# Designed miniproteins, single chains, continued (2), part 93

Each design is a single chain, and the fold is of that chain. pLDDT is the mean over its residues in the fold that is shown.

## One batch from the design tools (miniprotein)

Design m7208
Fold by ESMFold2-Fast:
Structure m7208 (fold): chain A 91 residues (1-91)
Amino acid sequence: MEEEIEKEVERIVEALEKAGFGVSEEDRELILEYLKLSEEEHKIIEEQIEKGLKGEKIEPKVDFIYVLVHSMVEMAKDFEAGKPLEGHRLK
């Protein structure tokens, strides 16, 4: 499990750097902390994002920094899946 989380952090960082984003050591630590969250906490983050997109009034039940990290992780996964990033050129 620890090795899987470490691999996921490396994959996300590599994908972000290949996409032209600078990744600091603080950013790496935030990604690691996000990935260490429980499955239940990940679902809560997703539910809060969905409610916000629907225009519902929500009070954050989780730290909003993890919402930002979730977006970074999704971008990295899209890049790895070969989905084109807007304005990104694969090389």
Scores: mean pLDDT 67

Design m7209
Fold by ESMFold2-Fast:
Structure m7209 (fold): chain A 80 residues (1-80)
Amino acid sequence: ASATITITFSSKELAEITASNIVSASKQNPDAVSAEVSAVGSTSATIVITFSSAEAAKIAAENAALSVEESSGGSASYSA
């Protein structure tokens, strides 16, 4: 199962750094099979994370999106 997370910030640099951090954190999750940045825009980045279960993918995506929106001043959307 996979989750796709799209993050948007005021700058490309912030989006890239945040996406890299999400990928690194996701690789520490025992349910994660793979994590990568699939696309980068002028103020956005898209991350795809593959998990052993759809439930794990959804929970991880929700937590990452919430963290971006509430802590980093960016916006995030996800699908799992």
Scores: mean pLDDT 77

Design m7210
Fold by ESMFold2-Fast:
Structure m7210 (fold): chain A 80 residues (1-80)
Amino acid sequence: MTKEQIEKVNKKLKEALEIAEEALKNNVPAEEMFKKVMTIVREIMDYLQKNNIVLSDEMIKKLEELQQKIEEILNEILAK
């Protein structure tokens, strides 16, 4: 993996997290937020596959953290 490939994936992961957090603050419907985040996740997966990138342990942890944050946000929206 190149440094540029890692930075691009990290940027997309941060973008997905920011969208999830912003959706919680702005009362965006859970379904709309989920669709936006899933679109970014799909873009990340397509980029990894196209460039034959093997995920590092650090990147896996960031994906797990993002998933956990999305689940927390969904639970808060659904609890309303």
Scores: mean pLDDT 70

Design m7211
Fold by ESMFold2-Fast:
Structure m7211 (fold): chain A 106 residues (1-106)
Amino acid sequence: ALSPQEVARLVGLAIRLIGIVIDLERLLKERDLSPEQRRLIREAIALIRQAVQAVLAGDVARARALRARLRGILAELERMGAPPEVLRLIREAIELLDEMIALQER
């Protein structure tokens, strides 16, 4: 069972991940992106939302599977030369998800 301090950390990480989703949605509106880059970024946003829900529900196996898919999207976006700010936000999302998953595995 998570301590009150660990629950507070988990909630804080989830809030930061929602902030990343908002930033990615802003970049979809403001940046000149290819149709394929736009599709992959929308998929990344959906995966981040689903992974946050999974980890908050304690479904660590599903959260890890969604995180692995998100890492695959990151690799495709890097290969396609997506803007550095998009890549940075997705890397930060993966790091925050890894922290949330680690808290649930204790």
Scores: mean pLDDT 90

Design m7212
Fold by ESMFold2-Fast:
Formats: C-alpha cells, structure tokens, sequence
Structure m7212 (fold): chain A 73 residues (1-73)
C-alpha cells in the first residue's frame, strides 16, 4: 500500500518522526494527507510540482470526504 511505501522511505532517510507521523495518518484513514505530506517533505523537486500535488491532494480530500459521508449514513 502507498502508506507503507512512504513510511519505508521516511525510515530509509532516517526521519523517524516523519515515519511515525505517516503511521498515525494511516491509522486515522487520512490517505489524502499522507500524499500531501509525502510530496511536501520527501521532496517534489520543483515548486510547481509541490503546488500541483497540493492542489490534487486538496481535490482528493474533498472527494474522500464526500465518499465517507455517503458510507457513514
């Protein structure tokens, strides 16, 4: 799963605090935030990439919120 990959990458870089953050986000089912944090902190190489990923993550968060609302009737 994608969450496992971001935890592995954070640990590989020696950032245990970031790895712990990702584990917490996975437990709380905050998948869109995992993508946003991974892109911002593990390094999209250009500001344009970082902005695009943040916009996509924000759109995904809205879609995920709407889907969750329908499932939690």
Amino acid sequence: MIGEKVIEEARKRGDTALADTFETLIENKQETLIYAVAASRLGATTPEHQQAVQQIAQQGKEVSQQAKQQLEQ
Scores: mean pLDDT 59

Design m7213
Fold by ESMFold2-Fast:
Structure m7213 (fold): chain A 100 residues (1-100)
Amino acid sequence: HPDENLSDEELVERLVKGLRNVIDYLKSNPDLSQEERELLGRIALAEAREIASLIKDEEMKKLVVEKGEEIARAIREGRYDEAERLVEELEKELRKLIEE
């Protein structure tokens, strides 16, 4: 798996980009069904869990899983502006851990 050779910083960048892409797609397609929103929420959660599995730092791993679940929930509930803010918060918190 190419991602297993990435640093925690590179994994964070990949996660944030992936989550933003899902949210941007949802905002661009307001006629999506509840089932389609639930699928995209599951995809976002799966991405967060996959990246978390590759992260070496346990505190960062836990934060990615916890925030990933919150972001996926916001997506499934159609709260895209909240999901976008949660991604911004996750990026800030992860950057602090990398810079410590």
Scores: mean pLDDT 82

Design m7214
Fold by ESMFold2-Fast:
Structure m7214 (fold): chain A 68 residues (1-68)
Amino acid sequence: SSEVERTLRLGLEHLNSAEDLIDRGDLPGARRHLNRARGHAVRLRSMGATEESTRILNRVDALEGRIA
């Protein structure tokens, strides 16, 4: 569906922004984008898009591990 596609795209954009901010050492900025990506993953799961939600959450967890 177009809503699943849009939500996935937004989540991935936030993940890309978070990764760039981590590379620059802007940890507060990175955390804001990771929180936004998590929100999109929750919405994907509520729409039944489990694979897309899991894809975002796995990358969120990996990036959060880099800044713990």
Scores: mean pLDDT 91

Design m7215
Fold by ESMFold2-Fast:
Structure m7215 (fold): chain A 63 residues (1-63)
Amino acid sequence: MYLVGARGPDPEKAAELLREEGGKDVRFLDPDTVVAVFDTREQAERAAEKLREEGYQVGVSPL
């Protein structure tokens, strides 16, 4: 499993992108930061790339 975190001015949009890419347990850590869990690295990397293209600061970590 992989954790993807995204920080930016529109966290609801980030949450929707994470869900669209197959993210589970989509949660807000703070008003600007959203995290989700992915089953595979490939899914996590796809979600992270889309979020970076939209201008979010993104981290990916193995669980």
Scores: mean pLDDT 82

Design m7216
Fold by ESMFold2-Fast:
Structure m7216 (fold): chain A 88 residues (1-88)
Amino acid sequence: DPEELERLRREEEERERALEELAAHQRAVFAQVEARLPPGNTMKTLEEAKEWRERYLALLRELGAPQDVIEALEKVWKETFEEVEKNK
């Protein structure tokens, strides 16, 4: 059914657009947070890293980041730690 296929294509386009908007919002929020916090590469201790992450999450909430963005950050953070560990 061509009409059904067209509907599925439109739904996919709407999802892609929503993901692009979410990504743009996420980048803007991250840029604002990063401007207010020192870069992660300046963290020398586990305690500093924990404080940095707590302030980062607090700023994300203050800037109105959705829960999905916070969860995506936690996932990216975990993957970044694994990548750093793998490349040492």
Scores: mean pLDDT 67

Design m7217
Fold by ESMFold2-Fast:
Structure m7217 (fold): chain A 89 residues (1-89)
Amino acid sequence: MKKEIFKKVIKYTDSMSQEEKDLINKLIDILSDENASYEEVINTIKQLLGLETDEEAKEVIDYIIERLEKSDNPDLQELAKALKKIKEK
């Protein structure tokens, strides 16, 4: 399960379609709203990666957060911070 989730994230990054880019932009827009819910983030990730359960989406979100935090890109680090903040709501 965990290895398959990592493979889905990698495949998504390597072969990102226009539809997938639009979904990422939608996720960024959701995270830019102070009233955004964690459920909206979960549903966006489920749609983006074709996941059936909230638990799988949460594992992917945690993996994304870890990877974004390890990035040298400050914008990606801020995205990780926004995801963490929404999880705490």
Scores: mean pLDDT 65

Design m7218
Fold by ESMFold2-Fast:
Structure m7218 (fold): chain A 67 residues (1-67)
Amino acid sequence: SEIEKLREEAGEAAEKGDFEKVAENVYRIGQLAGAPEAGERAARGIKEKNPDEVSEATAEILRAISE
């Protein structure tokens, strides 16, 4: 799926330290999962280096995917 491809690309980007690409992919995953607001918050948290925001928003995205 498109979400799975974006997740794989985000994982590779994170391993390379490319957190800008991680933020972009997470934002898009949120849109595709039906949780665009959570995707925006996760992407912002990554860019601002705010681990609490990233964790909370990522949990919301994963919950949306699971529904």
Scores: mean pLDDT 78

Design m7219
Fold by ESMFold2-Fast:
Structure m7219 (fold): chain A 80 residues (1-80)
Amino acid sequence: SLLDEAEELYRRAQKLVDELIKLNAPKEVIREAILHEANIALGLMKLRFSDVTPEEAERLLEQMRADVEKIEELLKKVKS
């Protein structure tokens, strides 16, 4: 379901943020990653607790996927 996908995206974001913290990434990078994680959490809450249309749900998932990609980009830069 779309909700299951959203939950998976949130779980992935949490793991990526944890990895950045474990690597002792710069505070600015960790802060930016946490903001993207918070955006994903907000999207998940909207999908769980709001009456959204299928089109609105897909837009929220697209935004959540983009936020995960931003955290992945931050992790790549730290590992470079």
Scores: mean pLDDT 89

Design m7220
Fold by ESMFold2-Fast:
Structure m7220 (fold): chain A 80 residues (1-80)
Amino acid sequence: DVERRREELQRKLEEWKAERDRQFTAEVQRHLEEARERTDALPSREARQPLIDETKKWLVKKREELEKEIEQKRREVEKE
C-alpha cells in the first residue's frame, strides 16, 4: 500500500522535524546567552549594535540552513 508507506514516511519526517527543531532551539538559546554576556560587557548602545546585528544575521542564516535541511529531508522522503 503506497499510501500507507507515504503516511509512515510523513510521520517520520514530522518526528525528525520536531527533534531538529528542539536541537535548533537549544543551539539558538546557547548562542543568545553568549551574545548577551558579550553585549552586557559593552558600555554603550553604539558598541553593542554590531554584536546585535551579527546575532540577527547569524539567526537568519541558521534559520535558512534549517529550512534547507527540512526541504532536503522532504525530497528524500518523496523519493521513497
Scores: mean pLDDT 79

Design m7221
Fold by ESMFold2-Fast:
Structure m7221 (fold): chain A 95 residues (1-95)
Amino acid sequence: SANEERIAAEIAAAVEELRKSGEDTTVTAGVYSEALGKMLEVTIEVDAKSGTTTITVKVIKAPGEYEAEATATADASPEAVRAAIRAVLAAAIAA
């Protein structure tokens, strides 16, 4: 859907920006999903040594409570990163 594609594009842009640092980096951000009417917690971990990116999406049920969680890992390829983002969003959101 348009909302999932927007979220996927935002995550992909964040991954590209984090990878420009050339350093191991972990960032956690809140993203609102209009399709679910819920807040998502997205954690992006970039390992500069391996080029591996790990993306974890948690669907927030209430403060400190999660109703779903999914993780995907991708190598440095932009195609692999985009595929991992779509897979992790689909798994967490059950879209």
Scores: mean pLDDT 77

Design m7222
Fold by ESMFold2-Fast:
Structure m7222 (fold): chain A 120 residues (1-120)
Amino acid sequence: SSLHPLTPAERAADEIMEKALTDFSLVPQVREITKLALRAASDVSDERLQKSLQEIDNTEKEALDYYKKSKDDPSKKTKAQLLVGIMIGMARMYRSLLARYDEEAYRALVAELEALLKAQ
């Protein structure tokens, strides 16, 4: 495997996503990063895209709810971390697929990611 150099925006996104496993205030940013990657890798006319985007929104909401409940039950924090990990895995998978198979969509994703991170 040749490591392609990551753009500054990709490194910043990866740092935010990794931090979100311990700082749950960053989970909404992980949601947005994951949704951008999924949209870039998908045909907007695909019915499955709309369902998958809603599943990401529901995953963020569920992760934050579990974290809120984790003060009295450590198992809830582990569940929250697993849900955040699923979103991170999806974001990285779609970014990697685009970098390999669709350079134009990959470049568009990187530009949108840079814009998202500047807006935060």
Scores: mean pLDDT 86

Design m7223
Fold by ESMFold2-Fast:
Structure m7223 (fold): chain A 94 residues (1-94)
Amino acid sequence: DNLKKFILLTLQKIEGVGEEIANNIVNSFSLEELLNANVEELEKVEGVGEELAYKIYSVLEAINELKDDLKTLLLSIPGVGEKIAEEILKKSGL
C-alpha cells in the first residue's frame, strides 16, 4: 500500500509532526479511517494538539480531493470502469 507510505512521508513534512507523531497517526488508523478522520479524531493521537490536528486534516483533505479528481478523470476515459480506476490509483500511491 503505497498510499499509506506516501501519507506517512507527507505528514513528516508538516511543521511540528516529525517521524514519531507521523508513525503514531498512521498506526492509529487504517488507511480508510485516516482519510475519513476529522480534526477531533486526529487530536486524540498522542502528541497531536488542536493546531497540529487542523494542519494534518488540511493535508488529508487535499489528498482526498486529488484522489477524487483523479478517479473522476480516469472514469472519463473510454473503457475505464470503477475497478480499473481504483487499481490505477492504488498502484500510483493515490
Scores: mean pLDDT 79

Design m7224
Fold by ESMFold2-Fast:
Structure m7224 (fold): chain A 58 residues (1-58)
Amino acid sequence: LEVEEVFSVKITPSTTKEELEEWLKEAREKSGPGSSVYSPEPWTDTTTPSTWSVVTRL
């Protein structure tokens, strides 16, 4: 896939729900309607170490 920007965040047990929601809000506002989110795990599993990526297309 050809993309302009890629945002990634590593989720740890210390990551709070509010921090994840704030990051998602910023990613959505910055990326706009051309963004895609890639994750190997369900979004609700915030206590499991995982990596999330947001792909921005402009």
Scores: mean pLDDT 51

Design m7225
Fold by ESMFold2-Fast:
Structure m7225 (fold): chain A 105 residues (1-105)
Amino acid sequence: MVELVGDPDNPLGRGEFTGSMVVDGVPIQTTYRGLAGGGVLITVTDPEKGSSVTIRATADGRIELVEVTEASPAVKAAAKAVLEMLARALGAEEDARKVIEELEK
């Protein structure tokens, strides 16, 4: 699970936050960027392999897949964890499920 550290009254934050996690021994970086429209852009990256997944959570509580670059199993697992967290926070379980299904293809 990725911990969001920031204002407790705004867990999606404003500005940019980068966290690090280890998935199956692989160091994964997760960057959260606040958008001018009141949403957040989330990039999950394996910096050694150049594998990444970019997800957008919108101000109206929607989740969408923006970009996938050669997603490794570790990056997919990390992205799935982020999507499950966002689905719970935003009540967007159906959107998250669709993105996960697209990512796993």
Scores: mean pLDDT 74

Design m7226
Fold by ESMFold2-Fast:
Parts: structure tokens; C-alpha cells; sequence
Structure m7226 (fold): chain A 85 residues (1-85)
């Protein structure tokens, strides 16, 4: 179960990173795209570690993943808006 979930998350993250990189290229904001990719990777790392953890440590890792995910979402929205210009 945990391994299957990790594999799905990794594949989804890779797809999201590829889409983000392409949006950055279209928008002429490749640096912003790299920042979004960094946050996607930070989300994935903390979430995967949370799956292997329990109790308070799991809660802490999930909080870190949530913050990184929210920042990635914000940056990706900025890229999507810029790509329409």
C-alpha cells in the first residue's frame, strides 16, 4: 500500500514538474517554474517521509508538505496566468 502510493505520487509529481517547466517556457518565466518545481519536490519528500512515520513526527511532516504544496500551487497559478499573456 505505502509503496504503491509512493509510486503514484512520484509519477504525478514528475508529470506536474514537466507541465510546470513547459508553462515556464511559454510564459518566459523559467526561473519561476524552477521555484515551483522545487516546492513540488519539497512536498513529495515530506509527504513520503510522513507515510513512513507516525504520531507527532507524521503530523509535523504533513504540515511541512501542506505548506510546500500550497506554495507550489500559488507559483503554478502565477505561471498559468503569465502563459496567457
Amino acid sequence: EKEELKEKLRKQAEGAKEQTRELGKKAGKEELAEKAIEKIEEFLKNYEEALESSGEKKKELLEKAEKAGAEADRLMRELAEAAKA
Scores: mean pLDDT 83

Design m7227
Fold by ESMFold2-Fast:
Structure m7227 (fold): chain A 52 residues (1-52)
Amino acid sequence: SEERYERLVELINRLRAARHPRADQVLGRLDFSNPENLDEAIAELERELARL
């Protein structure tokens, strides 16, 4: 959905802005090509941001 995609983009931008040392590695694990995986990708990004 559009809202989930907007949330995903926001979280990616936050991860990049936070200068996360593993940002590229974390993003490389996520499958953005399958819309069914958006919720999983969002949850993973939220977990990584929470660890900062």
Scores: mean pLDDT 70

Design m7228
Fold by ESMFold2-Fast:
Structure m7228 (fold): chain A 65 residues (1-65)
Amino acid sequence: MAEELKRKSFDQIAEAIEQYIATTELPPDVRAELLAQIEELRKAPLSEQSGLIREIVARLQEAAA
């Protein structure tokens, strides 16, 4: 509906988040949770990917605060 996001855009977002997690000092449990969510994002249908990205970003915001 409306505009469909390109496959590559979600792959780029997932990679950017992975790089951020790799370069940022996070508790091991938080890092593991975020990496698991990225794996789910890569396997998810396009319609669910925006919601999963939102959850990952919210978790990162909480961890960074």
Scores: mean pLDDT 71

Design m7229
Fold by ESMFold2-Fast:
Structure m7229 (fold): chain A 73 residues (1-73)
Amino acid sequence: SELEELRERARELALEEAGLTAKLLLYREKAKTSTDPEKKAEYERKAEELEREVRRISEEIERVIRQIRELQA
């Protein structure tokens, strides 16, 4: 079933989003607590990269949810 495949895709994306969000929070904390300017800058860059990845996957989840709703309508 296409609906079942989309639901599974949504679950997979939600797990990926949770993992990326956890990493984002970790790098934000590392950036905040680091006293080494070079490491702080590296952690800040990594956090920005992870923020973009979280945004990308959140948008993909929204697209999949819209497809599920359309198939159920």
Scores: mean pLDDT 89

Design m7230
Fold by ESMFold2-Fast:
Structure m7230 (fold): chain A 59 residues (1-59)
Amino acid sequence: EVEELAELMHSEDEEVRKRAAMELAKLNTPEAKEALTKLTKSEDEEVALLALTALNAIE
């Protein structure tokens, strides 16, 4: 699931990307946090911003 959600964050569909980021945040697992942290380093600024926002939303 984490790997599939991380791949969906690169989707051409903006809504799919946002949903994937939110689902990764909801998992609240070490693997999801690691995936989001890596995505904050993405060269795609939109992907990086979504990952950062999701990471900050983790409870």
Scores: mean pLDDT 79

Design m7231
Fold by ESMFold2-Fast:
Structure m7231 (fold): chain A 84 residues (1-84)
Amino acid sequence: GSPLSRELINRAIGLLLRAIGLLLDAELSDLPEEVKKKVKELAERARRLAMQALHAKSEAEAERLLREAERLLDEAEKIFKANS
């Protein structure tokens, strides 16, 4: 099976869903193109990190990747909200 706990897998899936949702919200929004681009870049980076966490060699590596993904999503969501 996966070397990761069920908790870490569930966290990664949750972050993937958040990233996908934010990418769709940004695409469908009437925000300025520069803002859309910034939000999408951060959300896509978070999506990649969450995906990498699912393939991590250890739980410690997965936790580090998930923390970075969460920070990027929090930043992207703040930018999106500030410009909405």
Scores: mean pLDDT 87

Design m7232
Fold by ESMFold2-Fast:
Order: C-alpha cells, then sequence, then structure tokens
Structure m7232 (fold): chain A 68 residues (1-68)
C-alpha cells in the first residue's frame, strides 16, 4: 500500500542528510505510488543517480524494506 511505502521512506530518509539521497527516495516513493514495480524503480534511479553513491545506497535500503 501507499502507507507502507511512506513508512519505508521515513525509516530510510531519517538516516540521511544527503540531499541527493533524499531526492532519490522522494522519487522512488512517487514512482511506486504511480504503480511502478520496486525493480523498475530501482533500475531507473540507479541509472539516474549513477554518480551519487549515497542516493543509490538509500534507494537500495528502501527497496530492501519493501521486499521484507
Amino acid sequence: SIEEVFKAHYEVVKETDNEKAINALNEAARLLGDGKSVEEVLETLKQKYKDDPEAIKAVEKFAERLKA
């Protein structure tokens, strides 16, 4: 559900002060809300944020929480 997505987002975003990571997490939540799969979101954002390792790390943690 969207509520589960927002809860996972909160749990990951509170662990980072990195603007790129926060922006990537916000985009991930939006794409999931639009009906994209976790895998599609992860692939899209890893490509978009390829030069931002903290953003990739945050999105991967977010994906792991949604798969648990």
Scores: mean pLDDT 81

Design m7233
Fold by ESMFold2-Fast:
Structure m7233 (fold): chain A 60 residues (1-60)
Amino acid sequence: MISDAEIEALARATRSVRGTLGRLAGLKLGKELRSVEDIERFARENPELLARVEAVVAAL
C-alpha cells in the first residue's frame, strides 16, 4: 500500500516533468515520456536539467 507521502512526492515529480516535457518538445529530443515510472526515471537521471525546468515552470 502506497503512503500519502509517497503519492505527494510522485505528484511533485510529475508536475516538474510536465514542464520538462514542454521543454523537450521545444528541443525536439524525440519521444515524450508517457508513464509515471518513465518520468521518475528521467528525473533521477537528469536532476540538474529537471531543476532548470522547474525554474521555468515556476515562472509560468
Scores: mean pLDDT 56

Design m7234
Fold by ESMFold2-Fast:
Structure m7234 (fold): chain A 72 residues (1-72)
Amino acid sequence: DWNKIMEEIAELIENKDYEGLKKLLEEKFGPETAEELMELIKQLEKEKNSEEKLKLADELTKKLVDAYEKLE
């Protein structure tokens, strides 16, 4: 369920659960892809405005879609 992944990532970022998010990304996509995704997450980490945070989450989601497609 792709929609559940999007919601889970958004909630983890909102809750600042970076350890859980990193582990999820590493187990799902591997450490190399997780490192790339964590770069976007670091930008989200320092963003306090929810609307800006959603923009970064959208970029993160698009990166995740690309990574997910490559897993096929």
Scores: mean pLDDT 75

Design m7235
Fold by ESMFold2-Fast:
Structure m7235 (fold): chain A 81 residues (1-81)
Amino acid sequence: MSLELRTFDNIPYSSLDALIEKLKELVPKALIGITETRILVLPADEFKIFDKSKPADTYSLVVELEPDLIAKVEEIVKSLS
């Protein structure tokens, strides 16, 4: 029942759309915030996305989720590398 915080670096810009779609499927009640070169995924009561990204070659993904969901996020990130 404890949330775990994980960071995944070097997400290519070309993989962002695929990453966001897979995250929507995995965590339908989450806040996804893109700020500068950072993508934040936090638990929420409803699905929300906001985008204040800057153009960059790579992005960092920061997730705070249950450990079993973190493992699935790791699989998604590896599939997009």
Scores: mean pLDDT 78

Design m7236
Fold by ESMFold2-Fast:
Structure m7236 (fold): chain A 62 residues (1-62)
Amino acid sequence: MEEAVERARKAIETARKAIEQGNKDEALSAVTRAGGAMGELTDPEEQRRLAAEIAEIVRKLR
């Protein structure tokens, strides 16, 4: 999958699972990847949705 939205969603999913497992390093890595992919999006709805999910994850990682 080479679509930015798909890449961002998978990274967010990985970050959420890593947080649930207590793997902070994995979560941080996944958040970085998700942020990069989200920056390539041109769909405002997808960007807003993914940005909200990333912000929630980042808030937990502080």
Scores: mean pLDDT 76

Design m7237
Fold by ESMFold2-Fast:
Structure m7237 (fold): chain A 97 residues (1-97)
Amino acid sequence: MSLKEKIEAQVAQLIAAAADMPEDIRAILEKIGQLVIEIINSTNPEEIRKLYNEIQDLLQQLIAKLRELNIEMPSDLRAILSQILGTTQMYVIAMES
């Protein structure tokens, strides 16, 4: 299984775990997933950095929206998101090396 296939599977799990979340939260998570897939399909360090910065902005929006709605992210969803972000960060660091 390629890194692309693994990440696509993890993103699908993230979206499934977010099914019961409000639409605004789901939309942000879906966009994060799309950007993660775009990063792993890129070999351009400048493009990868730009996409990663967009993910960081979306994470700030996610935290702000969760606070606004007074909603706590389920632990399983948080774990999947953290795993995806960790893998993505390692890929970004490797591509900048």
Scores: mean pLDDT 85

Design m7238
Fold by ESMFold2-Fast:
Structure m7238 (fold): chain A 87 residues (1-87)
Amino acid sequence: DAVLEERERLAAEMIRAARAGDLERARELAERMAALAAERHGLSPEEEAAMRARLEAVAEYLAAEAAGDKERAAAALARIEALEAAA
């Protein structure tokens, strides 16, 4: 499935960008992933925004962990947990 392959590719690129500290690129990839999911599965604008926010929080966490920034990593993890609990 080309859509699943593209989603996997985008996820891998987002993780790589986040770990490299390129949060601008990681956010672009998160937006593309959320838009692809919305198009494929008919998500509402609110559901697309929630998915994008969760992916952005994951990218922030990965960047913070790679940088050894414990405070930023803890804040990003708390945001991921709050977004997952609200979903």
Scores: mean pLDDT 82

Design m7239
Fold by ESMFold2-Fast:
Structure m7239 (fold): chain A 81 residues (1-81)
Amino acid sequence: MSPEAREALLLEIEATFHLMAATIALKEGNTEEAKRHYEEAVRLLDRAIETARSSDDPLAQELARVSEETRELLLEELKEL
């Protein structure tokens, strides 16, 4: 795994933590808290995509693709909040 792939993976893991926190906030009726966590997850995914796309490592390119798909789904979720 390239250093860029590793960094992108760590950023994606951090984004996943924020998605979990957003889910908990929504269950508690705290829409504003959930929105903040979704926005932070999108920011982390943007960073992960940029980092992964800077590498020609096939694993980094696959991580970028997965992060791009997750980011798109999160932006759709944010529109519904």
Scores: mean pLDDT 85

Design m7240
Fold by ESMFold2-Fast:
Structure m7240 (fold): chain A 95 residues (1-95)
Amino acid sequence: MDRELAERALALLREGFRADDETAQRLADELMRLATKMSDRAVELLARMLLEERAKKHKKPQSLVDEKMDEAIAIVREEVAALAEEYRRRLEEAA
């Protein structure tokens, strides 16, 4: 479950990076919904996947991934929490 959630979030982020404004908005809504289901483990996996993709793209050593892991986890956790809260707020306003 946690790995599948992280992989789905990564796929949405990758698709959003290439999307037009309308598609980006749709993907953002889906990502906010997914954020409410993200565990700490899923956040850690997503942060690792993002950092590893960035390191690989820039041909950086694995040691850089390890060095930046705690920082990446903190950033991703904060962003996921903000997205989850925004989704809950919208549900309350729609109810």
Scores: mean pLDDT 74

Design m7241
Fold by ESMFold2-Fast:
Structure m7241 (fold): chain A 81 residues (1-81)
Amino acid sequence: AAPAPQTVRFDLTEDSSIEEILELLREYARSQGLSEEEVEKLEKEVRERAETLKAKGASTDDIAAAGYHIVLEAIAAKKAA
């Protein structure tokens, strides 16, 4: 069956790095049919957003949620196009 486009559980800890969040989001994006080029563009966008949020004192959960939202928007745009 096709995976449901709802909340994804991330195996994150308080020590999880931005790189770990990016790896989880890359795996999810690939599973949804994004090309490697599209995944690389998303990784860059998520990393830039994550660094900005981290500089503002955002939690790992907030950063992960923001990254997941970016990936969901890209998946929706690809399916609509």
Scores: mean pLDDT 72

Design m7242
Fold by ESMFold2-Fast:
Structure m7242 (fold): chain A 67 residues (1-67)
Amino acid sequence: SEEERRRERDRRELERLKEQLRKEGREDLVDYIEKHLSVPQARAVLTSYLENGVDPDRVVQTLKVTQ
């Protein structure tokens, strides 16, 4: 389905985001995303980054404070 294809694309983009963060020395953020965020939360971070240009660090920081 086209919805499944979109979901797969979102997953790939999330993985690229994680790799980008790792390359920039943001391994703590990658670790937090992998260990503490659910898939819906990770998607929210991705959406904020791609659609609004919000620094993923800011979004993750908000989630850290909430947890």
Scores: mean pLDDT 67

Design m7243
Fold by ESMFold2-Fast:
Structure m7243 (fold): chain A 64 residues (1-64)
Amino acid sequence: GSAEAVRGVLAGAYEAGNADKQTLADAVLRGAGERGRETGQRAADAIRAGADTTTGLKLAGAAL
């Protein structure tokens, strides 16, 4: 569910560390996996637009 997608996004962001926006976006999308792909894609798009990971998740409509 959404909680699994949120955990995957956060794990991807943690592994990316201080990476650039593209690397961070790619890492959160991979972390979300196929079951969380919609949430991961929206979070990744927000990060590419300049949001941090938490703001990206909120903009993706994920319940934190």
Scores: mean pLDDT 70

